# Ledger of designs, part 21: designed miniproteins, single chains, continued (4)

Each design is a single chain, and the fold is of that chain. pLDDT is the mean over its residues in the fold that is shown.

## One batch from the design tools (miniprotein)

Design m12699
Fold by ESMFold2-Fast:
Structure m12699 (fold): chain A 68 residues (1-68)
Amino acid sequence: SLEDLLAETERVLAEILEKNKDAPAEVREKIRRGVEQVLAEARRAVAAGDEATVRLLLDLTRHELKQL
């Protein structure tokens, strides 16, 4: 479901924040802003019923997590 895709996206984004918790303050702030932007886009896509966009955002965030 769209709700399940959103929940998984939120989980992956939270894990990215956790893995960067000890990064320099400027880096943490940039990551926090990026996470907030992705989450806002994912929530807008869910509200619009746009499953393709939610899946794309989830795939991109999973790719970023794997690079950490």
Scores: mean pLDDT 87

Design m12700
Fold by ESMFold2-Fast:
Structure m12700 (fold): chain A 134 residues (1-134)
Amino acid sequence: KVDELLVKNVADLIKQLTGLPDEEAERVAKKIVELYKLFDEIKTAAENGDVEKLREYGKKLIELVKEAIETFSPAELQVLHYFLTLMIKELERLAAASTDPEIQAVLQELIDELNKLRDEIVKKIRESLAKYLA
């Protein structure tokens, strides 16, 4: 499992599901892989009870998602929305499984922030469609 092969596999999936061109699918796939690597670090920090790393990686995840929202097209945002929904569901499972109140609180804060960003994605897609119909 090397980064280049993972990016290729994710890009191929994006192309099959969305019909995005090769260059756009690869660019989106690179961002999705970057998000998943950071997400894996978040999971490890939560499982190890490392509150400081959990906060740091959580903040980095939020910053990457915000950057993706600013740079992605509406079709690319649909892909981001799908993967972000899967990540939120997994964070909810991690929070429910944790016995550490501080880890639970940090995970819940991250879930709340990601849900707000997911709402922003939906709004941006909707506004883009409204401009086309006007």
Scores: mean pLDDT 84

Design m12701
Fold by ESMFold2-Fast:
Structure m12701 (fold): chain A 68 residues (1-68)
Amino acid sequence: MDREFTEQVRDLIRSGKPMSKELGERLATLAGMDPSLGRVMSERKLSPGEASQLLQDLHFGRITRSDL
């Protein structure tokens, strides 16, 4: 994951905003992942920290898309 992803996640955590579909799509795109993950994050009402952890788990292969 690049620096831009890390900085965006930090800013969202500081703002306290819950994941919308649009915010989740942006985070997934910055992580180099499928923007459709934004819908999953929004439907599950993930916090920015939870969304970041989900994307990291997918990126490092700790979970797969089939686990979602």
Scores: mean pLDDT 74

Design m12702
Fold by ESMFold2-Fast:
Structure m12702 (fold): chain A 103 residues (1-103)
Amino acid sequence: MVELEDAEIEARKAANLAALDKAGKPEELKALVEALAAARKAGDLALWAIRELLRRAGLSDEEIEELLELAREDPEAFRRKLEELFGPEEAEEVMEAFRLYLE
């Protein structure tokens, strides 16, 4: 029973946001999502990072929430939408990050 420091969580979110700002390249975005997927404690951070990733792809908050609902109802349709936005490798990494959040 260990409570995470709020400051550490906020610092992690800021680091992920900075990485997304710099990315512009699939390999950097993939590495960020892979790191989130690898961390069992990253469920909340994974959801936050997915929202920021989609926002940077030009989606509105309403479109992001619709996609997150789609991910729960039809993961295959969600994956296809991510493939259209980011490509197949990044789509798979986002799916893994979302799976960690759903755990």
Scores: mean pLDDT 65

Design m12703
Fold by ESMFold2-Fast:
Structure m12703 (fold): chain A 108 residues (1-108)
Amino acid sequence: EVKIYPMSEEVLLELFSELAKAYNEKNVEKIEEVLKKGVDKLIEEHPEYSKLSTSELITLVLAQILTLALGRIPSVDELERFLEDLGLSDRVSRATISKIVALMRKYA
């Protein structure tokens, strides 16, 4: 099982800012670019994250951004809504969301 490490607040704020801009512009390609940047940062800081699927890594990036925004670990329903708002519901299953939220709570 992969241990969850928090990303730096500075990195999360940068990703959140870029993601919010892309979302407001309805720029799907830019949303994908920001998510790839977040995933690459996770793997760079902790190479063990390469053992997670792309869907799990995307979910983990978004879960950490939402945690920063809320000041707490999101519920499964809150994270699922965030993914739906970003147009990513077809890419990430509720089972993957539940797994990532559980891992974050375990290693918080």
Scores: mean pLDDT 84

Design m12704
Fold by ESMFold2-Fast:
Formats: structure tokens, sequence, C-alpha cells
Structure m12704 (fold): chain A 75 residues (1-75)
């Protein structure tokens, strides 16, 4: 049905947007960690994790965990 197709497209777009947002969070976290700004890196890692939990994105949650590991390794 048109409604089912619209719902499927919305879900695919949400997943795609989630992956893109997770990638941006990871890049920002890594950048701040590399510059020695561990506090900001940790703050962004927490925000990324909270966002991933709220949206229910397992791929985004894994990306946020990797960002947190990078920030902790740098500190």
Amino acid sequence: SPAAEAMSRAADEAVRAGVEKATLYMAQIAGHAASGDYDRAAELADKAYQWALKEGHPVAAEAARRGSETARAAS
C-alpha cells in the first residue's frame, strides 16, 4: 500500500541520516581528542551516545562507543 511504502522510505531515510550523524560525531570527537581537548571530546561522545539510545540506532550506538574509546585513549 502507499502508506506502507511511505513508512518504509521514512525508515530508510532515518537510518541513513543516523549513520551520517554518527560519522560526524566520530570525526568531531577524534578531532577534539587529537587537539588535546579531552573534555569536549568526552562531552560529544556522551551526546552521540544519548542520541543513539533515543533513536534506537545500533550502528550509531557502536560508532558512539568507538568515539568514546578514542577520547578515553587520548586522555
Scores: mean pLDDT 67

Design m12705
Fold by ESMFold2-Fast:
Structure m12705 (fold): chain A 68 residues (1-68)
Amino acid sequence: SKADEIVEEGLERARKALEALPPDASTEQIARALFPIVREIADNPEVTQEQFDRFLREVARLVAERRA
């Protein structure tokens, strides 16, 4: 579906944004890098609350993996 494509593109952009940051980037730097991507997904009327929640969980996992 178009909403699934939007979420997948958002996750790829989030991954690339995180990869561009230094490995010890602060929580603020991570938040600033991810904010425009999260906002675009949140503001998209084709993305359901359930799909947005899934997107946020996957972004949180990507962030957590930086500390492993």
Scores: mean pLDDT 84

Design m12706
Fold by ESMFold2-Fast:
Structure m12706 (fold): chain A 84 residues (1-84)
Amino acid sequence: IEEAIKEALEALRKRDYRGALGAAQRLAELALPYIEKSSEEDQKKVRELMEEFGKALAERDTEKAIEKLEELGEKIREIKEKLE
């Protein structure tokens, strides 16, 4: 999970939007077991952040994409911490 976040952030800083999307998809797959065990509110927030991240990528808004990816990463870490 942490490696996927790092990989996506590095891709965004290089303006490699395809690489960033691929790393974000890997992050989603790795995080899925934790998200499924989380609250409905946490699941909704993760989906919202993923949609906003995807939109920023489509618009090639690197600053927004990095911001949303960092928020997504923090939310996933929070969910993992709650699950112990």
Scores: mean pLDDT 78

Design m12707
Fold by ESMFold2-Fast:
Structure m12707 (fold): chain A 90 residues (1-90)
Amino acid sequence: DAKKLIKEKLEKAIEEAKTTEGAPLPQEEVDALLEEARKELDYMVSTAPVPEEIVELFEELFAVVREKKDEVAARLLRESMEFTRKVLGL
């Protein structure tokens, strides 16, 4: 079940991003990453049936990245986006 796999991946990513400290990133780099990730999420939603709860989990992960501004949160966001794209066949 694609939804279950994506949900479990996102829930684990959010928890790890909240609990694991990484090296700090510049604000400009964090802002650029969040802009790119939002565009990619919008593209996935426009091209595939993405459940509302998955979109909500990505919004939570975006909020964690914006608050933490570190390499771990940024990496987990990138990995979650790539995993979701692959599971959706995009």
Scores: mean pLDDT 87

Design m12708
Fold by ESMFold2-Fast:
Structure m12708 (fold): chain A 64 residues (1-64)
Amino acid sequence: SARIEEIRAALAARGIELHIGDADLRRMLKKFNGDVEHVLTVLGTLAAENGGVLTREALAPALA
């Protein structure tokens, strides 16, 4: 998916390490109505709170 690739590229450019799959990123897109910028803002905040690393566990509060 072009949106998933865009999210991965943007997070990589910010030095964020992704330990999550496309399924987790699709769940985030669904939660935020396909808003890539909103997803990037949320994932950026969660990464900052988790030392620059995004795991499935780190996403749990945003997907509850």
Scores: mean pLDDT 84

Design m12709
Fold by ESMFold2-Fast:
Structure m12709 (fold): chain A 68 residues (1-68)
Amino acid sequence: APLPPPSEEEVEEFRKLMKEILGMTDEEIAQYLEGLRWLNLPLPTKEQLEKIKAMRDGGLAGARALAA
């Protein structure tokens, strides 16, 4: 079954976490949320976002290329 859409509260908490952990803009967050809806995926947890940040900051070549 398709996932129910996240509540406004859940979206605001997710937006806050994305800004605090990953430093993403509102535009980037909106595109990410659209991708999740398209794929019928739940919002990532704080732990998942922190893991993504750690992998990014750990010197993945792709992350460095995006920063250039």
Scores: mean pLDDT 70

Design m12710
Fold by ESMFold2-Fast:
Order: sequence, then structure tokens, then C-alpha cells
Structure m12710 (fold): chain A 71 residues (1-71)
Amino acid sequence: EVEEILREAEEKEPELFAIAQEARESGDAEAGRRRMLLHYGVSEEEVEEILRNRDDAEKSAEIEKRLLARL
């Protein structure tokens, strides 16, 4: 139950830390965000839509709502 969820989170956390570290080392924040979204199971098409519309607050909010509804 809760313990199982926490165990899975800890297992995945090292990968997230590695993605964050690689993004900092490369200096490419966009590549880091793309890898993080793909890690959470967001499709490549949706990742591109998010990154392309990141400066459009209205579209970004709608995409985020769509992703949260699916999770």
C-alpha cells in the first residue's frame, strides 16, 4: 500500500536525480525537461507540445490539466 508506493518512489528517485544532474552539467534545461517528462510516461508528442507552448500560459495550463486527468 503506502509503503509499496514509497518504495517505488525511492527506486525511481535516483533516475530523476541523474536526469537533473545531467541537465545541469549540459546546461540544456530544455533537454532536461524533455527527459524528465518522458521518465514520467508522457508521450514524445505531448513533450514537444509542452516545450513548444511553455511561453503560452493558457495552453500550458490546458496541457497540464489533461496530463493530470490521465494520471
Scores: mean pLDDT 65

Design m12711
Fold by ESMFold2-Fast:
Structure m12711 (fold): chain A 66 residues (1-66)
Amino acid sequence: MEDIEKEYNKIIEEAKKLTPEQRDEVIARAEQLGADPETIERARKGDLEAVARLLFLLKLHEEHPE
């Protein structure tokens, strides 16, 4: 459980380092995966936690393609 939070914090750091172009790509890919519209909207507004949640979803999809 604690390892998940640590991994999430690493993703927050990655989200902070994203360029606007990379952020848009993350949002677009997460939207294709059916991410929550509320989270997509927050990420578009520049909410780093929302962007990190979308990054986490993308990484989870790579590990567990459903």
Scores: mean pLDDT 76

Design m12712
Fold by ESMFold2-Fast:
Structure m12712 (fold): chain A 104 residues (1-104)
Amino acid sequence: SLEEEVRNEVEKTKKLGDELAEQARKAGYKFAADAIKSAVDQLVKAVEDPSRLDEAIGLAKNLVKLAETLAEAARRDGHQDIVELAEKFKKEAENVIKKLEELK
């Protein structure tokens, strides 16, 4: 079902987001790490409640922006591994947005 696909994509996004936050924190991007982890945790909770669909879409869109900002900073600082992880995370967050929009 589409609902099951959304839950699976959000779980994948959480796993990747937790990995990205850990790598970002180790590299000194503490603000980005905390923001990504917080928004991912909120997204996981929001998708469990159909009344919070618009909130979940907003959270996923915010995660895309956070990943873009982190990728730009990491690219400037020469952390290519974080750039690649952030771009992968961004793509997963964009997939979540598409699936959530289909539930409207």
Scores: mean pLDDT 89

Design m12713
Fold by ESMFold2-Fast:
Structure m12713 (fold): chain A 101 residues (1-101)
Amino acid sequence: SKKKNIEKAIEYLEKALEYGEKATELDERVKPVVETIKRAIERAKAGDLLGAMMDAGVAAVGFASFSTSAKNLGDEELAKVLREATKYASLASVYLQKALE
């Protein structure tokens, strides 16, 4: 159902926020991506599902880019945290897309 897809999307955005904030403690440069997740949560709760989906997608790309950079620099802890943030932001985007159908 549309309602269940929105509920799952918000749960995944909140998990992406949790891992994104952990990543920000390790590397402050991640902060703008975390702000994008916060906006996605506000948009999803306000019923702007398209805006939320776009923000979640942009954030997933951002987290993935930082994760690759962290891995290449040998920062395995930061890379792992950012991979979890990427996973949950991507899942949120998928469930928001399902809610729009």
Scores: mean pLDDT 92

Design m12714
Fold by ESMFold2-Fast:
Structure m12714 (fold): chain A 76 residues (1-76)
Amino acid sequence: MKKELKELVEKAEKALEKGDVDSAAKYVTEAIDKLEEAGKEEAAREISDILYAGHQSGDLAAAIKKAVELAKKTVE
């Protein structure tokens, strides 16, 4: 689980660096699912809320960056 989560976070960061916001959002969403499967519901909810706020504000790239930073902290 931790390895899969780390790989998804790294893919999201790489996609964001390339300006591929859609792929980055997809990888963050997959990371949320993995956090839920691991019983980290609070972290999954917080990251989900960050993405939702990004969609509502139109600043999805900044939201993904924040979500990735939080996901990295959950991997340790």
Scores: mean pLDDT 80

Design m12715
Fold by ESMFold2-Fast:
Structure m12715 (fold): chain A 78 residues (1-78)
Amino acid sequence: SMKELEERLKRAEQLHKEIDILTQKAREMNNEDLIKEIEEAKKRVDELVERYLQNGDRRAYLEASSIVAELIKKLRKE
């Protein structure tokens, strides 16, 4: 339904926004290895988000969310 697509899109947008914030923070830290790690994670998140948007795969969304959460935790400890 249209409402389900709107919810999926909103969740996808939030994950992408979080990654953009993490990328900016890594740049402020001048940590090239961390920037590369975030870029690689973004590719995986993009794949999972595409799957979630296409068919509503909740497992794909949870995996993408977990990847982002792990990056947030890592940046807090750096």
Scores: mean pLDDT 85

Design m12716
Fold by ESMFold2-Fast:
Order: sequence, then C-alpha cells, then structure tokens
Structure m12716 (fold): chain A 100 residues (1-100)
Amino acid sequence: SAAAEALERIRARFPEVVELLERIYAASRAGDEEAVEEALRELVELGRRRGWLTEERIAEARELAKKLGLELSELEIEVLAVLLPPAEEWRALAEEYHEL
C-alpha cells in the first residue's frame, strides 16, 4: 500500500527517529516509564544534533499543545518540536504518492 511504502521511505530517511519511536512504543506497552523517558531524551538529543530543535519549533510545539489543551512537560514539548521536521517530510512524501 502507499502508506506502507511511505513508512519505508520515512524509515530510510530518518531510521534513527523510527527506531526511537518503536522503542518508546514498546516500552510504553510494557509499562516501563524509565525506558520511555530515556528514549524520549535520546530523541531530543538526536534532534539537537541534527539542528531540528530550534527556538521557533519549540514555540510552535508549545502553541500546538496549548491549542489541543494538552499539559505537556518540557521534555514532551521538546520531543514534539523534534518530530515536526520528520512530519513535514512525511507530508511531502504522502503528497508525492497522492499524485500517482
């Protein structure tokens, strides 16, 4: 399916992000809160090293959380900010598949 192919392309472009998201999901399902927090911190550090964690993206993440009525920690806001560039790339790939 187009969605499965898009996921494989996101994994090819951002394998570190996908691996960390899979670790967060597995730890969350296991109820391992410490492992979830560790993986979230690793995702934030990855975003910082890649230049994705900017003041502008952090401000966008805070505004989004406020609009959705979500009370997020500073760590969760930074995670949301890191995910914005991969989500933009996901959207671009989805638009490419929609024209086929």
Scores: mean pLDDT 72

Design m12717
Fold by ESMFold2-Fast:
Structure m12717 (fold): chain A 71 residues (1-71)
Amino acid sequence: SKAEKLKKALESLGYSISDEGAKKLVELAKKNGKNTVSSTDILRELTSAPTVDNSVEDNQQMVKAVEDALK
């Protein structure tokens, strides 16, 4: 499913998200009509994140991983 792909994509980058959170992000992406969500929307649904400086590049990689999972 799209939610499972999204969850795996985020986990590959060191983030953790619940199955429910992943489903919410899929629904939000559909509502936006762009098959994507903002980094803020993703961060809101995460259960954990790696201890890193959250640079623009890190946020962009996270958004791209979600977009690639939703294609």
Scores: mean pLDDT 74

Design m12718
Fold by ESMFold2-Fast:
Structure m12718 (fold): chain A 72 residues (1-72)
Amino acid sequence: APWQPLTRENAAPLVGERVLLRRGDAAPVRAIVGEVTEEGVDLAVLDEAGTPVGVLRIPAERLSDYELAPAP
């Protein structure tokens, strides 16, 4: 899957979709893209079984710390 920078423009078409999310060299996590606003991007983080375990709220100024790719 092609990794791309996390931006509002890249996340907006993927709202409701499963993605892989990573920060730097960290292991990717599975998530569902939630709300995309001027304040940032919300993602529902999934466990290894695909169950939501929490919400990660990434502020607009921190989006550049992350990359996303479509999940299989």
Scores: mean pLDDT 83

Design m12719
Fold by ESMFold2-Fast:
Structure m12719 (fold): chain A 114 residues (1-114)
Amino acid sequence: SEEEKALEIQALIFADLVANYLKTLKDPEKRAEAIADFILTLALLGYPLDVIELAVKRVLEKLFEAGIKITPEEIDRTKELVLERAQRYFSPERVAELEKVLDKVKEYALELAK
């Protein structure tokens, strides 16, 4: 639908802004926290999980294009931060769905690094 397309476009714009901020960060922990905050913000705003996945993959693509390597350890740390904070706001079922999105994002990051 036009509404779904608008949400995708908005999420990708947010992803580009977040990627630009992340390019200024040298500390992997600060990057993990910033990506976690981005994911939680989209989830709290009610973005669909497939749109969240698309937006996070876009962030990783932009970082990869800029020569910034996000390690599996940084993604695992991002996952820990998201799941810990998401438990305060969402059902166990929704938290499990977010975990699956993060697992797909990790697989995508590993593929980009090949």
Scores: mean pLDDT 88

Design m12720
Fold by ESMFold2-Fast:
Structure m12720 (fold): chain A 73 residues (1-73)
Amino acid sequence: LEELKKEAERLRAEANRAVSQKDWETAAALHERLAEVYEQLAKLDPENKNSYLLMAKLQREKAEEARKKAEAA
């Protein structure tokens, strides 16, 4: 659990950096990976399942937007 939480924090920081640099392909990949980590956290931490699933959904939406921006660039 703690390792996945640290991974989520790392991926969030890297995704935010990619967005700031307008590296949309990298941002999309990182947001998608972060969504996967939140989905894993939802399975391992059922008390917080709904919160993690919501975070995963938001990250997938961010990945889609970054992907669209990468296509436009």
Scores: mean pLDDT 82

Design m12721
Fold by ESMFold2-Fast:
Structure m12721 (fold): chain A 95 residues (1-95)
Amino acid sequence: SEFEEKLREFLKHLGFSDEAIKLALAIYRYLVEKGVVDKSTAAFLALAYALRKVEGLTDEEVAEILGVSPETVRRYVEKAEEILGDKLEEIVKEY
């Protein structure tokens, strides 16, 4: 929950939509509960996915926000899509 509070405040500070914030937090909670990645990785995957898929930012723009390379952003989004599959609506409802 400390990571969730920091994640929420970070996204609010950047002026992102309530939809993007809600999606990022839901994905983060799901990834942490499943235990498939550590909490830090879960946060980066959730942020990259929400910023790319909801806010429509480019790999380059997300890379500047996260302090990583555009290639790393692409890998984060691909990994998030692989883990989430077709469960996104269920994840947003439950988490």
Scores: mean pLDDT 80

Design m12722
Fold by ESMFold2-Fast:
Structure m12722 (fold): chain A 68 residues (1-68)
Amino acid sequence: MLSDEELRALLEWVAEMEREAREVYGLSQEETQKILNELAALFMSQRDSKSIEELLAEMRRKFRELLA
């Protein structure tokens, strides 16, 4: 279970990435959701071994690399 602070950070990150995918890269909602779902699954599997800040930074970098 995520803390309220961790959940807020995750939701802010998701909103940022959805906006960037749509506005910068021109992705469809379906394409964006697929990528975010894959990254969210990876995040959930790693959350007990890394801090929330480290995980979100890594996921943001991977998301942008996938769109480049």
Scores: mean pLDDT 74

Design m12723
Fold by ESMFold2-Fast:
Formats: sequence, structure tokens, C-alpha cells
Structure m12723 (fold): chain A 97 residues (1-97)
Amino acid sequence: MKFKKIIEEIKKNSKTVFEFIEKVEDYLLKHAPSMSPEELNEALLIAIKAVDELTDKEVQELLEQGKEKEAQELKRQVATRVTGSVLRAIGVWLDSR
């Protein structure tokens, strides 16, 4: 899938999960209006999986440093940020119909 390659490139060029989310949101806001419903669904699923993998990595790094509260807060902030990004991408896609 073409979008999987795009996500992997963004993932390699992002220093934090939040930077990754921002770059993926920017891509989806620009390109989602041109996607079919099936393409948008697949793109969102691939993006969410990549966010989960990056979040798990940063959480493990924090836990190895004994920063349990910071790890829990990171999970909460990522969940909030992802929800907003997904809703914005869907909104822009709906507005294009």
C-alpha cells in the first residue's frame, strides 16, 4: 500500500510521537479530500498503528528511566492529540463531499 511507505518515511524523520502526529495530520488534511472512503479508512488505520508503535517506544524509554507518571501522562496526551487529528481529517474529508 502506497500510504504505508509514506508513513514509514514520516516515522523515520520524526523525533517524537507528537512530531509524527503533526506531520501525518498535515499530510491527511492535504490529501484526504481526494481519497475514497476505503482509502481514508486504510490510511487512518495505518497511521494509528504507527502512533501506537512510537508511543510504546517512548513509554518504554520513560519507564527505563523510572518515570512512571511521565509515561502515563504521555499515553493520555497522545490519546487526546490522536482523537483531535482523526476528527479533523474526517471533517475535511466530509466537507469535500
Scores: mean pLDDT 85

Design m12724
Fold by ESMFold2-Fast:
Structure m12724 (fold): chain A 69 residues (1-69)
Amino acid sequence: VEVEVLEARSASGELAPREAVLAVRTALVTGYLASGRGAEVDIDPAALSADQVEALANAARATMEELDA
């Protein structure tokens, strides 16, 4: 999953910022449930900078908190 791609779509008006974050979070959660690890399928470290990894980690954490609710 790539936050920059979803944020770019949001900027072009195709996806609201909230929906872009939601899509990333949904993809991360889906990968987590399917693989049992999450990171290996959802996040490709070779495709992401350290800043992008940090942003995705924050999104994943928020998504897990919402699932617990």
Scores: mean pLDDT 49

Design m12725
Fold by ESMFold2-Fast:
Structure m12725 (fold): chain A 79 residues (1-79)
Amino acid sequence: MSSEEALERARELVESLPLPEEARRRILDILDNARKAKAGRGMVIRALEEMARVAAELAPEEVARKLTEQLRKIQEEIR
C-alpha cells in the first residue's frame, strides 16, 4: 500500500479503539504531522512506531497491544 493509504488505515484503527483521550490526541497529531509532511516510507514507518510507543505509555495494555499488532501489519504492507 502507499504511505498515504497506510496513514489513513492507521487513523481509522485509532478512531475504532477505546483509547484514552490524551493518547488519541497525541497519536492523531503524529498522523497529521506525517500527512502534512507528505512523508515517505521511512518517515511513515517511524510515525507508526511512535504511535505504538505513545499507546504503550498512555493506554491500557490490551488496547496498546491490539493497536501495536495492527500498526505492524500496516507497516509491513507499505511499498
Scores: mean pLDDT 83

Design m12726
Fold by ESMFold2-Fast:
Order: sequence, then structure tokens, then C-alpha cells
Structure m12726 (fold): chain A 87 residues (1-87)
Amino acid sequence: SVFDKMLEVVKETIEKTPGLSEEEKEELIEAAERAVKHAKENNLSPEQVKNMLIWLLKEASRELNGVISEEEIEETEKKLTEVLEES
């Protein structure tokens, strides 16, 4: 599904982020998985899911002293938009 493709994009961003511990990566991936599951169960739009996932990355980066760069978040948002345009 489009939601599963979006989740894989976000997981890739998390996994390749330097400065995140393995435990922090697991927690953030679980949060993204829960967000996608919630979206599927509540019939949220793919655009709403994109916004939720980007918000999650921005919030996690803010709490972890900017660990995910603004450039990486912007690139992830572009990839999510491409997934939406291909669906």
C-alpha cells in the first residue's frame, strides 16, 4: 500500500541518520509504525500520513538536539511526495 511505501522511506531516513543510537532508532521506527497503523485503522488520507511522519521526524530531531538535519527531513518529504504522486 502507499502507507507501507511511506513507512519504508521514513525507516530508511531513521536507519541512515548518524548520531541516533540503535535504541533511539528502534523507538522512532516503532512510533512511525504506530502512526501508519493508526492511519490505516482511521482511514486517514496519504497526505495526512505524510504530514504526521514529517512532524514525527521534526519532533524527534528537536528533542535530540537536531540529530536529523533539515536537509535530510526535506529530502524525506520530497520522497514521500513522490510516493503519493505514483499512487
Scores: mean pLDDT 86

Design m12727
Fold by ESMFold2-Fast:
Order: sequence, then C-alpha cells, then structure tokens
Structure m12727 (fold): chain A 68 residues (1-68)
Amino acid sequence: MSVEELREGVRLLHAQGVLDDEERERLLRLLDRIEASGGRDEEAVRELERILERVVRRQNREQEREDA
C-alpha cells in the first residue's frame, strides 16, 4: 500500500466521522514523515499504528454498543 493510498484512506475515514480533526491532522503529518524518511522513521510508523489501533478499538466499542 502506498503512502498516498493511506492519505486517501485517512481523508475518507475523516469524512465518514470515524476520525476527528486532530486524528486526521496527526495521521497525515505522520504519513508525510514516513514518506520523507523512506520508511525509516520508526517512531512515526509506531505512532501511526498506535493511532490506527486506538481508532479501530473505539469504532469496535461503538459498534458493540449499537449492533452487538
């Protein structure tokens, strides 16, 4: 998956209300750092993964409350 595909995914999730403005901005900044480093910014990659994991957990809790 390319960094541009990930950027589009972030914008789409924000448009759908899954990401707030702070999460969108932070994820896009982390993707910019990852691209600029050629994937060598391990801190940016780890932070990106932590934010996405938090978002997935939050989304699952919301769905469990509504549907499960």
Scores: mean pLDDT 76

Design m12728
Fold by ESMFold2-Fast:
Structure m12728 (fold): chain A 79 residues (1-79)
Amino acid sequence: MEEEIRRLAEEAKKLAIEYVKTLKDSDLSTEELQKLAEERVEGVRDAAIAAARAGDEELARRGLETMREDVEKLRELVA
């Protein structure tokens, strides 16, 4: 589970950076948007990994599902 969470987090970061580069008319700079996207992904990743390490399988699975949903949304945004 921990390895899968890390894999999804890396994919989400790549997609988020790709998506942010397509936003030219944002109120935030590309660099600010990238930072916010990275912080969001890292927060979910770290929480899910902590849950997995604590043996909280339900909380870890929720984190994994959140990561999967974030990846799906980002794929739709870059399409």
Scores: mean pLDDT 76

Design m12729
Fold by ESMFold2-Fast:
Structure m12729 (fold): chain A 72 residues (1-72)
Amino acid sequence: MEEVVEALREKYGEEAAEAARLYGEAARLAAPLSDEQKEELARRVEERVAAAGEVSVAEQGRIVLEVAREVA
């Protein structure tokens, strides 16, 4: 995980590395969820990202993590 984040930072910049870290944390929280809970998580993420408008990839990652914490 950390090695992948560092490689992304070097190649694609700090934002991509931060996004990978946030998505990774969200994935860990979502791993034990049921298929129904994962579907609800995806639905809430879509709504929140749409409401936020133009956001960075890192900000999208923060939204995903927040929703994962709410559903878990």
Scores: mean pLDDT 74

Design m12730
Fold by ESMFold2-Fast:
Structure m12730 (fold): chain A 56 residues (1-56)
Amino acid sequence: ALTLAQAADLLRKNAGGGEAAARAALAGDSVETGRQGGMSPRQAEGAVAAIRALAA
């Protein structure tokens, strides 16, 4: 299982954002993930899918 800190680190390395973006991504909220991380809607959808797959 992926921790919040690990999810935040992955987002920071790949797209920007931090803990708030990671919380939104783990919850499956692509809109909030994009807003917090400064991502396009398409990029935020991909980030949510990737983080949730790694968290499983």
Scores: mean pLDDT 77

Design m12731
Fold by ESMFold2-Fast:
Structure m12731 (fold): chain A 65 residues (1-65)
Amino acid sequence: KEEEIKELLEHAQSLIEKGLLKSVRFEGDTIYVTTASDDVKTATAVSALGIEAVALGLKLKVYDS
C-alpha cells in the first residue's frame, strides 16, 4: 500500500511535468490536486488519477487554478 501510494504520487507529479496539474498535496487520506487548465485532456488525466486513488481507499479533491 505504501509503494502504491508512492506510485500514485509519482503519476500525479508526471501530470505536473506535462502541464496538466499545477500542484499535488497528500494529507491524511486525501490527495489534493490543482488543475492547470479545464480542457478535456486535463479532465481525462484527473479522472484516471481519481480511479487509482479510489482503488487505494483514498479521496481525491480537485481544484481549478
Scores: mean pLDDT 80

Design m12732
Fold by ESMFold2-Fast:
Structure m12732 (fold): chain A 80 residues (1-80)
Amino acid sequence: ADKVIEELRKNGDLAVKNAEKIGDKDTAEELRRSTEGAVELGRESPELGKIALDGAQQVRDTSEERLKKETEEREEEERR
């Protein structure tokens, strides 16, 4: 159970940091609240915690793709 909670926090923290890096403070705050909710669910139910972890991993992956796109767009602008 504890490992699922740790992984939920890690994935949530990464998604928040990615949103903060692109200046999206509103999304970062929403992701922070969502992560706390997922952690609470994982404490009450290990099965729901695993489902929440799968979702958190997908949200993290999406945040990384968004950060990559924003970085590539910035680099392209700097080449001009």
Scores: mean pLDDT 80

Design m12733
Fold by ESMFold2-Fast:
Structure m12733 (fold): chain A 83 residues (1-83)
Amino acid sequence: VASVEVTVLAETPQSVAVRARVTLESGAEGIGIGSGPTREEAEREAIARALEVAKALEAAGKKNLDDLEKVGDINVKALLAAA
């Protein structure tokens, strides 16, 4: 992993939603959304999901998946509604 960037998307007293961007040494970039009662838990989930996407893109010879950001954005809203 070349870099990891974490962005807080939403924070409530009960839940935190986080987006992680993971870039592999190959340049493949994955994005994942995580949520949890703490920022640490949300980050862990987001990073794990981002890593899986980055690995899949690398295996497919791709560098980026912009449409995943749209899916992640919808997912964050659904997760916050459930919290």
Scores: mean pLDDT 68

